Designed miniproteins, single chains, continued (5). Designs and how they scored, part 39

Each design is a single chain, and the fold is of that chain. pLDDT is the mean over its residues in the fold that is shown.

## One batch from the design tools (miniprotein)

Design m17327
Fold by ESMFold2-Fast:
Structure m17327 (fold): chain A 73 residues (1-73)
Amino acid sequence: SSAEAQALAMTPAELRDLVDFTKSIASPSQVQQMQQLVDQYAQAVAAGDTARATQLRRQFGQLMQQVADQIDS
C-alpha cells in the first residue's frame, strides 16, 4: 500500500512525528504499539539489521493504515 511505501522511506524521528500526529485519533493502545515499533526500528537500524528494520517499517505502515481506516469506516 502507499502507507507501507511511505514508511519504508522514513527515519525513526519521522515515524515518531507521525505517532504524535495520530494521538488525537488513535487509541492509547495503538499509540503505544506504534511507539514500540519505532523504538524497535531504531534499535534495528543501530544494529545494521536491514531486514528487521524493513519489517518494522512495514508493520508501522499497517498500523497507520488501521488508524486511517477508523476515520473512513
Scores: mean pLDDT 76

Design m17328
Fold by ESMFold2-Fast:
Structure m17328 (fold): chain A 75 residues (1-75)
Amino acid sequence: MREKILQLITKAAKALLDGNLEEARKYFDELASLVDPETAARVRELGDKAIEAAKAGNYDEATQLVGEAGRVALA
């Protein structure tokens, strides 16, 4: 499980940096499906914020939010 979560976070980060926002959303949704509903809601919230940061060109913020989503999912 941990390895799959790390793989999805890595793929989401790469998709955001590549400008593939729909692909990034898919990976955040997949990540949310692997955790409890309360954690899933938090992962989706952080994923939405990361996508909005990437849309604004704030890639440092987007990367930080992806890392936070991973930490939440692994807790």
Scores: mean pLDDT 83

Design m17329
Fold by ESMFold2-Fast:
Structure m17329 (fold): chain A 82 residues (1-82)
Amino acid sequence: MGEPSEEVLELAERVRELLERNDLEGALRLLAEAAIRRGLATREEIEELRRKYGLEVTIQLLAGAIARGITLREAVEEFEKG
C-alpha cells in the first residue's frame, strides 16, 4: 500500500477537529464530499448507511474507505462480517 496522500492526511485532521467539537454533521459532510469526489461512494449509499446504522457508524466507514482508498461498499461488507 502506498503512503496516504497529503490531501487524505489533511482531511483526517479536519474530521478529527470536527469530531472533537461533537460536530458529527460537519464531519459527515466533509467525508461525504471527499468520498463522492474520489468515486468511492454515492450520496444515496451514504444516506442509506446513515439511515441503517446511524451517523457515527457512517462517519467511521467513510473515513476508513477514504484512508484505505476502497469503496464504501467494501468498507460496509468488512464491517458487517465483523
Scores: mean pLDDT 81

Design m17330
Fold by ESMFold2-Fast:
Structure m17330 (fold): chain A 58 residues (1-58)
Amino acid sequence: SKEEVLALRAEAIELSKAYPNTEAENHLQRGEIYLQLENYDLAKVAYQKAIDILKKLK
């Protein structure tokens, strides 16, 4: 759902502020593009990949 995508987006953005990372930023940017296209499934995958990378940096 769009609500799930927006929640993942918020988490990815907060993590990216704390842990700058180019690969995660690229996945975040892909998520933004898919969200604009209303492709929520691909947006969710992109944001989750960014989160997974950033969580490993903790």
Scores: mean pLDDT 86

Design m17331
Fold by ESMFold2-Fast:
Structure m17331 (fold): chain A 92 residues (1-92)
Amino acid sequence: MFEEIAKKALELAKELEKQGVESVEGMKKVFEAMAELLRKEGLEEAAELLERITELLLEKKPEEELVELLKENPEGAKELEKLGEALEKLLK
């Protein structure tokens, strides 16, 4: 599950880089695609949390707001941690 989502995210990132899409816009599209894939797998809390994290990062909100958001959404945070581990394995 997470490995397939991570693989699709990396493939999309590679295609966007190949097309010359700017890093910030590319990051947004990759995160939006990951959120949609999480929803299709029934991981709605993780998808919503990822979308909110993306909004905070794009708006340059302080790190404290990100930490608070993660604490308020422990189930989503746990699932995103698994996705992060899958991404790290593919990047090694």
Scores: mean pLDDT 76

Design m17332
Fold by ESMFold2-Fast:
Structure m17332 (fold): chain A 119 residues (1-119)
Amino acid sequence: SHMERHRQQLADIAETVLDTLTPDPSLSNTEKLLAIGYGIAEALQDEELLERIRKVAEEKGIDMEALKKTRNFGYWVYVGYILAAKLEDPEAFIDRILEAIRDPSLQEPLLKEIEELIA
């Protein structure tokens, strides 16, 4: 579909950019997951998913618009673009990200799974 072509184009650009970028270790796991979820929702062009991510950020005391202005956010947004193209169900994966943001014990296992998916 047109939307699938758009997602693949974003993923192709993201993979090229990630080859030149270093991941920022200063972001918290919560901030990384917010950036990844934001990237998936943006690639899907889904305003309801973007709003769900903003609300969960607010629950954690994180201003998403301020986080988006950080130099470090873009790397993890691009990871989200790649995942949106590779995952069978990227919308269901956002639910897993939001659960991990609310439960810190899920964060490191999910981030390791993400690293394996994009490798």
Scores: mean pLDDT 82

Design m17333
Fold by ESMFold2-Fast:
Structure m17333 (fold): chain A 78 residues (1-78)
Amino acid sequence: MVLSEEEAKRAREEAERLLAEGRHREAAGTLALLAVSLYAAGKEEEAREALEKALAAAPDAAERARLEAFVEAAIAAV
């Protein structure tokens, strides 16, 4: 599955909306999925930025660890 630029833009807009609503867990999840998709598309710098934003949005250390493990596992699969 190749992420389109339009899909990446929509994911960022959705994450911004969720953060504005205080829905940190959902925003973090959206950004983590975006990071995985960007990495699969070969956009490593953008993927790293999305992951950093996902970790910053995560409400607690356990969720941050879960998101990091998820993204690392997805990266290892390519």
Scores: mean pLDDT 77

Design m17334
Fold by ESMFold2-Fast:
Structure m17334 (fold): chain A 64 residues (1-64)
Amino acid sequence: TELAERIKEAGKKTGFTIPQEGAEHLARGLLERHGDDMEAIIEAAKEIAKNSGAPDPDAFGKEL
C-alpha cells in the first residue's frame, strides 16, 4: 500500500523503524478510520508514534 510505504520511509528518516507488516497494518487501520483525510491520518500516526516511543513523532508526521 502507498500509505504503508510512506509510513515506513517516514519512520526510517526519523529513527522510528517500522517493519513492512506493521506499516501495512497501521496503514489499513488509518485508512479504515479516516478514509483519505491525510490531515487526520497524519495526526493519528503521530499519536501512535508518540505512544510507541518514537524519538521524534512531530518529524515523523512531517515526513508523511
Scores: mean pLDDT 83

Design m17335
Fold by ESMFold2-Fast:
Structure m17335 (fold): chain A 99 residues (1-99)
Amino acid sequence: MTVEEMADEIVKQLEELKKNLEKYLNENRSSLSEEDIAFLEKLIKMDLKEQFLEIFKGLIELSKNTPMDKNKELVLEALLLAAKKISEEVYEELKKLLE
């Protein structure tokens, strides 16, 4: 599996999750409680860019405190490429953390 293939799969899974949440809310809005609707709307409206940035920052920070092996290097490269596909700003911020 190439780093690019891993990055594409990460992006695809994240996009599908968002679409599935939006679809569920739209199809079930009338049967959901006000609290459930508010929670789902918060998740859907939450900037995925900010969510991904925080997740990726955490993973990079953890990697700094553990020995780098080939598997970790490939995963980090795939995460950086996935971030770039999502947003250049997220990619640039994560790149700074590795420098």
Scores: mean pLDDT 72

Design m17336
Fold by ESMFold2-Fast:
Structure m17336 (fold): chain A 83 residues (1-83)
Amino acid sequence: MSPEELERLLAEQEFEEQKKKAREQFKKDTPAIIAQIRELTAQGKLDEMRYVGEYSAGTAEALGNKESAAQIRAALAEAEAAV
């Protein structure tokens, strides 16, 4: 490997550790996100609810938080069925 390639691999390893911490934090925040989706639905703010839900689900999916993504997607489906 070139020295530059080795440096990139080491930077990627540190980035993966940061992603792991972000996943753990997102799991803690998931109940609050679901509560926010429900509150926005109750207020009739459907565009904001969809934005928050889609953004949050996409973030969870990108971080590999499959359970959190599924919970957020389920909350979105429940909200859409309620309107």
Scores: mean pLDDT 80

Design m17337
Fold by ESMFold2-Fast:
Structure m17337 (fold): chain A 72 residues (1-72)
Amino acid sequence: MNEYLRRLFPDKEKYEEAVEKIREFFEKVGLPKSALEKFLFEDDGGPLGMALGLAQEKGLSIGPLLRVLAGV
């Protein structure tokens, strides 16, 4: 499970809504299913989740971006 998304959306309903919005966005931009599945369901979010985590540790505000993508 994507621990980064879970921390941003602790409410179960909001988490499920965020997952669906992010899935739609990734499909729209043509990312491969394997990258999307790893981002959503691996604990570290796969390579994409790790990249977002590193960016956040370096002071980039990725939380607002993910909230916009999730529609909340």
Scores: mean pLDDT 61

Design m17338
Fold by ESMFold2-Fast:
Structure m17338 (fold): chain A 69 residues (1-69)
Amino acid sequence: SMSEEEAKKLLTDADRLDKSLEGMKKQGEEKVKENEEISPELGKKTEEEYKKGIDTLESGAKALREKAE
């Protein structure tokens, strides 16, 4: 069985991933706009790359929270 201390650490790590996720979403919006001004195709590629990174962080945070349960 997981200790309360171990569970708290996992939740803290998940919260850190959530903060990184929020930052990546904000930076992604800005970078997509910048790259769309260069070309619409570059904007789309940038959006897809950030989407992959966001999905990875979301999956990581979920896994940590599930483990803490």
Scores: mean pLDDT 84

Design m17339
Fold by ESMFold2-Fast:
Structure m17339 (fold): chain A 82 residues (1-82)
Amino acid sequence: SMDVEKAKKAILKILISKEKISKEELYEEVKKETGLEYSVISKAVEELIREGEIEYDEETKTYIGPTELGVRKLEEAVKKVT
């Protein structure tokens, strides 16, 4: 959906600046930036992990990224609409 894609873009942008972020901080930042519901943010996170665009570090319990694929996906998204 468009909302899930909006959440994915926000997540990738946040991770470009922070490189590493806890689940709680990620969800709060995405909600602050987009106004989207936690269920939509959760779906975006699951899809980004499944697609290999971000990773989850079990030791630190943080999301890390974006991966090289995640950077490429964000670049494609911004070029296509701008």
Scores: mean pLDDT 82

Design m17340
Fold by ESMFold2-Fast:
Structure m17340 (fold): chain A 85 residues (1-85)
Amino acid sequence: MEMKIEYVVVLPKVSGEELLKASTALGQKDIGAVGGLYRDKETREILGGIGATSLENAQKAKEYVEKEFDIETEIVPASRLEQVL
């Protein structure tokens, strides 16, 4: 399936294992979201993130992750981030 990532749900302070678990769960729900590692173009930090094909899908991913993992997340345009994994 072709995915064009337009928005990323940024997950500060999560482990790669938690990101993979969240990504797998979202994939099973067919939300159109993919976990990955992203470099912030401004801070150069590596952040866990979930790429989404639309703002609606990004919002669904954000709500799911915040509810299941009790963490704060932000939706940012994919243009702000550089995918590294």
Scores: mean pLDDT 70

Design m17341
Fold by ESMFold2-Fast:
Structure m17341 (fold): chain A 69 residues (1-69)
Amino acid sequence: MSPLEKALQKALEQADRFYEEHGGRVSREQRQQFLTRVANWLREKEGLSDEEVGRITGEVGQHLLERLA
């Protein structure tokens, strides 16, 4: 897998844990705080560009919204 695919997979796993820890009920504010933490992790630890971070956080945000539906 590419570094981007690995980072996305890890971010989705973190999103699933975050959702479960909140009993399947996540506020808009909690989602934004989580996405900010993921973006910071991707920039600082994975060394991704702002464009790549935007793509991954977009996918993670959509994944969380789909779990609310």
Scores: mean pLDDT 79

Design m17342
Fold by ESMFold2-Fast:
Structure m17342 (fold): chain A 90 residues (1-90)
Amino acid sequence: SKKKEEELKKELIEKGKPVFREEVKLLSEKEELSEEEIEEAAEKTAEYLAELYVKSLTENISNEKIQNEGYEELKKAIEEAKKKKEAELK
């Protein structure tokens, strides 16, 4: 079962990254993030949600909680990318 969980996480991350790239672009349009910054934020969000989803299979976490935590993680990833960009600009 653990091997299946790790494979599921990997598949969710690979499938989620393109979706979250688009969400990051929409939410951060005015921040002028680079493609690399968008990719990093999308990857972090996909990884977080994949872990939360796999955990939900065992711990009966609600869909609402998954959606809410996913959105918060997406916002955090965008803010982190923004701060990194601001630091580069000094």
Scores: mean pLDDT 72

Design m17343
Fold by ESMFold2-Fast:
Formats: C-alpha cells, structure tokens, sequence
Structure m17343 (fold): chain A 64 residues (1-64)
C-alpha cells in the first residue's frame, strides 16, 4: 500500500470544494493525526482524512 501523500490529500479536499489553502490545512492535520494515532494502513489514514474533512465541513461549509 502506498503511504499517505500530501498531494493526494489536498486533491481529495479540493474535489469536495475546499480552497487550496483549506485543503492543505486539512491534509496536514490528517497526516499529523494519523501519525499521532499510529495509523499504519492506507485504510486507517483514509478514515482519519475523512474525519478531518467531516469536521471542517461541519465548521466551514465549502463554497460553490
């Protein structure tokens, strides 16, 4: 399995309507949380990224 890539995480967040700056913040937070939780699988890293994105969507609604 490929390691979590900042570029892929940024692209994922941008696809959901976040700005580049917000997408980079989301990607960096997800990577830090994955490291803190000891996530070793791509599935665990993706779950953490999705949780960070969901939290940002709840607090900062993306604009069209």
Amino acid sequence: AKPMNVTSSVNYAQALGFSQADAEAIANQAIQEAAAKGAVTDEEREQILQQVVANHLANNKPQN
Scores: mean pLDDT 71

Design m17344
Fold by ESMFold2-Fast:
Structure m17344 (fold): chain A 94 residues (1-94)
Amino acid sequence: NVELPPEEQELVKLLEELEEKEALKEIEEYLEILKKAKNGEKLSPEEAKRALEVGERFLMMILLLKDPENEDVWAALSEKEKELVEKIKELKEK
């Protein structure tokens, strides 16, 4: 199994608690692409782009959970991603 960094693993657990199935599906796709790369399989340009896009989005979300005052990172997120970060913050507050 390909292991995510500990911070990304924690984000996945929070997404599971929120039942955010679409975000979890994106992470699963990301992990499958990483498994291919780790096994020495050649990634298509589309797979490589997808892995970077998903990885960057979840990194930005992690950064916002640590520093919610980072307006530049916040502005880079979609409205759906902003809503998800707010739900995660609410879950941690409970």
Scores: mean pLDDT 73

Design m17345
Fold by ESMFold2-Fast:
Structure m17345 (fold): chain A 102 residues (1-102)
Amino acid sequence: MEQQINNAIAQLDDVTQQLRTLLEEQGDLTGVVLVEIQRAALHRLLRQSLSLPTDSQQEILDIVNQLIEGLRQALELPDWYERNMQLLDDAYKKIQEIIAKS
């Protein structure tokens, strides 16, 4: 499980770096900061998940894998920024609820 969570963190870092690069190219420095805040928050929650029962870790891993796929798909859409920010916020809240109940 630890290796799978670490792999998910690495994939999340990669896709959010693509988001930050697009925002930098558009001159949206506020967007760059907001994406980084969301990435850092999710990174902390994923690290915290390593102390949870295996079933909770699997639920969190499923959420983050769906998030990564959703972020990649949203990058192909005209409203990619708003969609990706919503996906990040939704995933954060879901993972936080699992941690709080564990």
Scores: mean pLDDT 86

Design m17346
Fold by ESMFold2-Fast:
Structure m17346 (fold): chain A 140 residues (1-140)
Amino acid sequence: SMLLREVERLLRELERQLDRLRVLIVLAAAGEATVEEIAKSTGLPRSTVSRILNELEREGLVEVREDPRRPGSRLYRITEKGLEYARRLLEEVERRLREIRELLGRLDPSSPEVQELRRRAGELEGQAAYLRSLLEEVLS
C-alpha cells in the first residue's frame, strides 16, 4: 500500500521532468525553433510549451531572439548550460525509471492498479529511449 503510493508519486514527478526534457532535447536537435514548432515536435499543448520555455529562459537554459525572417515571431535556442542540464536530467530520469521498475516487481502483478502503473512506466521508458537517441545524435 505504501509502496503503491510511492510508485504513483515517482511516476507523476517523472512525467513533469520528461515534459521539460522533451522541450530541451527537441530544441537541441532543431537548433532554433518557435513555440509552434516545438509544440508539434513534442506533442505538447502550445500553452504547456510556452510555460516551460518561459521557465527555462529564466533559468538560463534557453535563449530567445526575434526571427529575422518573420518579425513578431520568437526563436528559441538551447544554451550550453541547457544542453548539460538536459544530459544530466535524462541520466536521472533513466535511473529513476530503473528504480520504479524494481519497485513494481515487488507489487502484485494481478492488481489492476499495478497493471496501470506498469503501463505508465512503459510509456515513460519509451519516451526516455526516444529522447536518449535524439540527444546522442545532437552530441555526435
Scores: mean pLDDT 88

Design m17347
Fold by ESMFold2-Fast:
Structure m17347 (fold): chain A 85 residues (1-85)
Amino acid sequence: GAAADSALSDLESALSSGNEPAASSALSSLGSALATLVENGNGGEALSHVQSALSLAEKYSSIPSAEGLQAAAKAALETLEATGL
């Protein structure tokens, strides 16, 4: 949904700029949006957003000098695992 797309965009922007508070906020928004999609039976749409979030987490988790980015990437992966997808 639009909420998940917006959260993914905000997350990528925050991760690329090293803005840890914005990344944390975007991850929370993404988690809520994904949970809503799953609860409403839109598992296919949720899976698509999970794949996009995983790609972002993998892309930015490999940056060696950013502990905050690593924490944000780990939080994103944990959120994806929590959705059960």
Scores: mean pLDDT 66

Design m17348
Fold by ESMFold2-Fast:
Structure m17348 (fold): chain A 94 residues (1-94)
Amino acid sequence: SEKEELEQLKKYGFFLTITTEEEKPKVEEIIKKAGLKPTFKGSIPVELTDENGNTHTLYLVLYTSVSEEELIKLLKELNMSDFTIEKVKEIIKK
């Protein structure tokens, strides 16, 4: 939810979500309206298969105000999967 997304960025200094191409501008607007100014933003496409076997392209979106080193440390402390951590590194190293 918008409230949870804003609280994540305020508490941890980063925001990580999965969204559609159409909803990406809505995510940016939520961040701007909250008065939050991340120092970095990036995204990568992720293919997900639904319950009917259809493949959809979604986007993993990252906004962060902390350094790459601090972000990776926080993700590990929050017990994020190795897969998620590797995808975040991919976004930052683009």
Scores: mean pLDDT 75

Design m17349
Fold by ESMFold2-Fast:
Structure m17349 (fold): chain A 98 residues (1-98)
Amino acid sequence: MALEIFLLALLEELKKLGLVSDEEVEEFRARLPELLADPEAREEARAAFAAAAEKLKDTDPVAAKLAEAVANDDAEKVKEILPEFLKKLEEKLKELAE
């Protein structure tokens, strides 16, 4: 649940920034239930987000908190943190383009 909320919101933000197409977003949405039904893929995703949270805790606390919330399947915390994370992501990507 939390992973799905995060991934769908990230795709919409990347689409807004012109980094992914409408077709790519719809293809991912169609595949997402199948990916989330795989227990091995879910466990690998959880481990990856837990590891990301540990690595980011000192350099990007917002990204670290979001990764931890995804790893813990905490949908409410993901929804709370996600807008700030996406705003910072947009700012960083625009700064790299300049």
Scores: mean pLDDT 78

Design m17350
Fold by ESMFold2-Fast:
Structure m17350 (fold): chain A 70 residues (1-70)
Amino acid sequence: MREELEKLIEELAKVDPETAERFRRMYDAILADPDPERRENGLKSLLIYARHLLEGRVPSYEEIKAELEK
């Protein structure tokens, strides 16, 4: 999962470096969360968002925000 996320961020950086920087900051914030369950759920949500964004589909970012707040 983490490796896939990092790979997707690198691909995103080639086409949209500003969005890639936002994802890197979100990724770092998630990794800084001391709760391993919240961290894992945050990484899953970010992975889904990054993948769909690269495929031209965007899930609700409010769902992603909710995952980060758990």
Scores: mean pLDDT 71

Design m17351
Fold by ESMFold2-Fast:
Structure m17351 (fold): chain A 83 residues (1-83)
Amino acid sequence: MNKEPDERAEEFLKKLALEDAKIRGEKIETEEELEEAAKKLLEDLPALLREAVDRAIALERGAPPRSEAERRAAALREAARAA
C-alpha cells in the first residue's frame, strides 16, 4: 500500500491527537485543528504522551467502555440472543 514513512507518522500523531482531545473533552472540528494538535503533540510528545496515557487509563476505569449508541446496540444483540 502507498503509505510512506512520513504519512504513517502523521497518521499516528493525528490518532494520538484525537485521543488526547477526547480525553480532555476538547472538540476538533477541522482538519487544520487536527494538524496543529498533531504538530504540537510531536514537539511535546514525551511529556504529553505520558500524561495522555495516565488520563486514558483513569478514564477507562471511570468512563463506560462504550458509547451510549454502542451500549444500546450490544444490549439489543443480547436481548435478541436471549429471546
Scores: mean pLDDT 61

Design m17352
Fold by ESMFold2-Fast:
Structure m17352 (fold): chain A 90 residues (1-90)
Amino acid sequence: SSMEKKRKEEIEREINRGLALILVGILRSMADQYKEKDPELSEKYRELAEEVRRRIERNPDMSPQELLDLIREVDKRIEEVEKKVKEKKE
């Protein structure tokens, strides 16, 4: 059924959009956590949160797959930032 396919896609989009927005909240929380201990890292998390928020808001037609790809991209970028910070502490 075409209506069932459309409903499934819309549900998947809303779930993935919600997950991306939760990720923005997590990034903001990490920025606040590092605010006094590592202001440079805090700013990187704030910039990433704002970038992700803008990408979601400026592209309301993002597919479920595009939203998952965005989440994966951001997760990878977080890992790269954390690795660089860990290397600088030794």
Scores: mean pLDDT 83

Design m17353
Fold by ESMFold2-Fast:
Parts: structure tokens; sequence; C-alpha cells
Structure m17353 (fold): chain A 79 residues (1-79)
């Protein structure tokens, strides 16, 4: 997965949240995807996870969980 595809996936998630800002199932799905990408440990997937978590923070959605996920991502990136 290249940089352009990562940006495209992040853009799609941002659009979905903008269109459905109070959809709890969408927010839960995004959180689950972030956790899955972290668990994969692949640098490309970690970059996707970071982008998704930042979108949650940007839109003020489940901010405590998003902050926790970002800290987890930072730990994985540092090895």
Amino acid sequence: MDEAKIKEKIRRVEKELRENPNNEELIKRIISEIQMYIDMGDPVMIKLAKGYAKILLKFGKDTKKAEKLLKEIDKVEKK
C-alpha cells in the first residue's frame, strides 16, 4: 500500500464521519479498524491507524479512546 492509497483511505473515513457525525456504529468501526491495524504491526498499517485516530480527534469523537490509541501507536512506532 503506497502513500497515495493511505491518503485516499484517510480521506474516505474523514468524509464518512463528516456525513455521519453521530453514527455510533461508524465510530466503533473506525476504532476497531485502528486497533486491528495496530495489532498488525506493519508500518503502513500503523500509518493508517494514526491517520484514523487523528480524524476521530479532529471531529471530537470518542476523544479519550482516540488519545489512548495514538499513545499505543507511538509506542509501537518506537519499538
Scores: mean pLDDT 80

Design m17354
Fold by ESMFold2-Fast:
Structure m17354 (fold): chain A 96 residues (1-96)
Amino acid sequence: VGELVGRAMEAFERFVELMDEAAERVPEARELAEQAVGHAGLALASTPAEAREHLELARKYVEEIEKYDPELGKKAREALEEMGRLLEEAGAAVAA
């Protein structure tokens, strides 16, 4: 479980770096990036069901950023998907 959570934190760190890059490259996306990071961070501290809800909200903000920068948005979406998968696997491991 700790290894999966650690890997989810690494995916979150990559996501934060991508959101910081988005805010620097597209100032209009700064608020969207801040909201996406906030929700992704809450997912790490949440139950599996709440984590999914927070990741879906983060994904919504990333989809708006993709309208400005499709390449960066795709990378950010991939990082969120990796976080979601790892958190789901960690939740399943605890339940077993």
Scores: mean pLDDT 81

Design m17355
Fold by ESMFold2-Fast:
Structure m17355 (fold): chain A 92 residues (1-92)
Amino acid sequence: SMEALRERVRAAMAAALVAAGVPAEVAEAAARGFVGEPLSDEEAAEVERALLALSPEQLKAIARAVAEAVAEATGDYEAARAGEEEAIAEIE
């Protein structure tokens, strides 16, 4: 189901952000925002500051972790890879 996919992607993004050194509560807020859940202005500002503090290498690692979760949940490895490549190109 779409809800199961969103939960899996959310969990993967939160875990990857925590592994990159983002505080757990901010990582969970970022993951909620990523899957389209509403954030308060305060949560959105904290998420933006945390993401801007990450290195390009950390951002690429997060993009790869999310792509792996999408591939496993959907079985669409080609679409997941395309999304990963697009995200990495934007990070540079």
Scores: mean pLDDT 81

Design m17356
Fold by ESMFold2-Fast:
Structure m17356 (fold): chain A 98 residues (1-98)
Amino acid sequence: LTDSEVFSLIDSSSASEDSKNKLRDLYLDGSVNDGLGCIASALGLEDLAKKHYQRAQDAYSQAARLAQQEGLATLADYFYREACKAASRAGLPAPPRP
C-alpha cells in the first residue's frame, strides 16, 4: 500500500478519531524508522540500522494490534507484514500475530 492508500483506509474506517490519530502516528513512526534503518545500513552503520528496524517493528506491531482491535483487517494484515519485514531486517524473529 502507498502512504495515500494507508491514510485513505484509516480515514474512511469506522474507527474512533483517537484510534485513527494513533494509527497515523504509528504508521509514520514505522515508516520513518524503516527509512532511517535503510539509510544507516547503506552507510555500513549496522548497529544503528538494527535499532531503527527494531523501532519500526515496534511501531508497526502496535499499529497491527490497534487495527485488529478496530476490525480493520486489511490494515492489520498490512501493518503485521511490515512489522515482520522490519523484524527480519533487525535479525529478530517475527512478532506474534495480533
Scores: mean pLDDT 86

Design m17357
Fold by ESMFold2-Fast:
Structure m17357 (fold): chain A 99 residues (1-99)
Amino acid sequence: SHMAEEYEKKADEIREKAKTLPPGLRLVAEANAHLYRGKAYLLKGEYDKAIEEFRKAADLATQAGVRDLAAHSYRLMAEAAKKKGLDATEWEREAERLR
């Protein structure tokens, strides 16, 4: 998928730029890099890898205090889990709690 390749490139660019940012902005940039990498895996049907990347994004977003980014990451994690045929209720509940 062309979009998956674009998301991978965007993740790499954000991760590289994160190295030059102050600590607070670096956490947010790292969370966004994992989010884009997860979206790339989701588009490729690599659901386990997508879930892992979205979990890392949620963890970093939570550490940075960015509730909306954490909620979005949990929603994407739930989407990947459902596509794999797994129960996503806990992650959907966590996303709702953060909104």
Scores: mean pLDDT 87

Design m17358
Fold by ESMFold2-Fast:
Structure m17358 (fold): chain A 100 residues (1-100)
Amino acid sequence: MEENEKATEEYRKLAEERMKDPDFLAEYQKQVEEAIKERKEFRKRLVEAGLLDSEDDPLTRELWESLTPEQRRKVLDIALEFAEEKGIDPSKLAPLRQAR
C-alpha cells in the first residue's frame, strides 16, 4: 500500500469534521462500544480454545505468526463459526485479515 499514509490522513480529517457534530459523536460511540463487545466475545472464544491467555489480549500479527499451522486453522474455524452466528463479514475479523 504505497498510498497508505495519504489515505490514513484523509480518514483522520473526515473523522475530525464528523466529531464536531454531537449527534454523530453519540452514534459513533455506540458503534465503537458494539465493535469492542464483539471483538471481546470473539477473543473469549479463543481463550476457551487455549489460543489466547486473556480476552483482553489482542490477536496481533506477531501472535498469529507465532502460532503453529494447526493452531491457525483452529483460529480460522472459530472465526468463521463466530461470523456465521453474528452475521459478521468474516474478512473483518483479525485472523482472516492476517491470513490474507
Scores: mean pLDDT 66

Design m17359
Fold by ESMFold2-Fast:
Structure m17359 (fold): chain A 80 residues (1-80)
Amino acid sequence: MTLEELREAIEKELPLNPSVQKVLELAKTLKATKEEALELGKKAGIPEEAVEEALRDALELGFSEEEAAQIVVAEILLRQ
């Protein structure tokens, strides 16, 4: 199963994790790069290392670099 398929499955079948679903829904509407994620994190007062760790975690789950950036940007936006 690809992670794109997993994202769709979470969106459709498991509303039991609304925070995760909301992050994925927001990430889907975004176009973001690693640089944009780092810049947004800095403006939000998040250390660069923490943003890079979140990006690595997403990559370890098999997301692309673009998808990882979208997810991290969505997380930062939802924390404001």
Scores: mean pLDDT 69

Design m17360
Fold by ESMFold2-Fast:
Structure m17360 (fold): chain A 65 residues (1-65)
Amino acid sequence: SSVEKEFYELVKEHFLLRALDIDKEKAEELAKKAQELGSKYLSADKADEITAKGVEEGQEEAEKL
């Protein structure tokens, strides 16, 4: 779904920025948006699944930079 994709992108970018230790304000905004989408539109199980994927991909992307 579009919500799942948006949630994934928010989580991925948040953890990428955290791994790089840059743009803390943007990282916080992304976390807030992800929390709002996840709590309102996703089951806990689905949010956890997508979060795990977003964390992994964000960290991998940071390692390649």
Scores: mean pLDDT 84

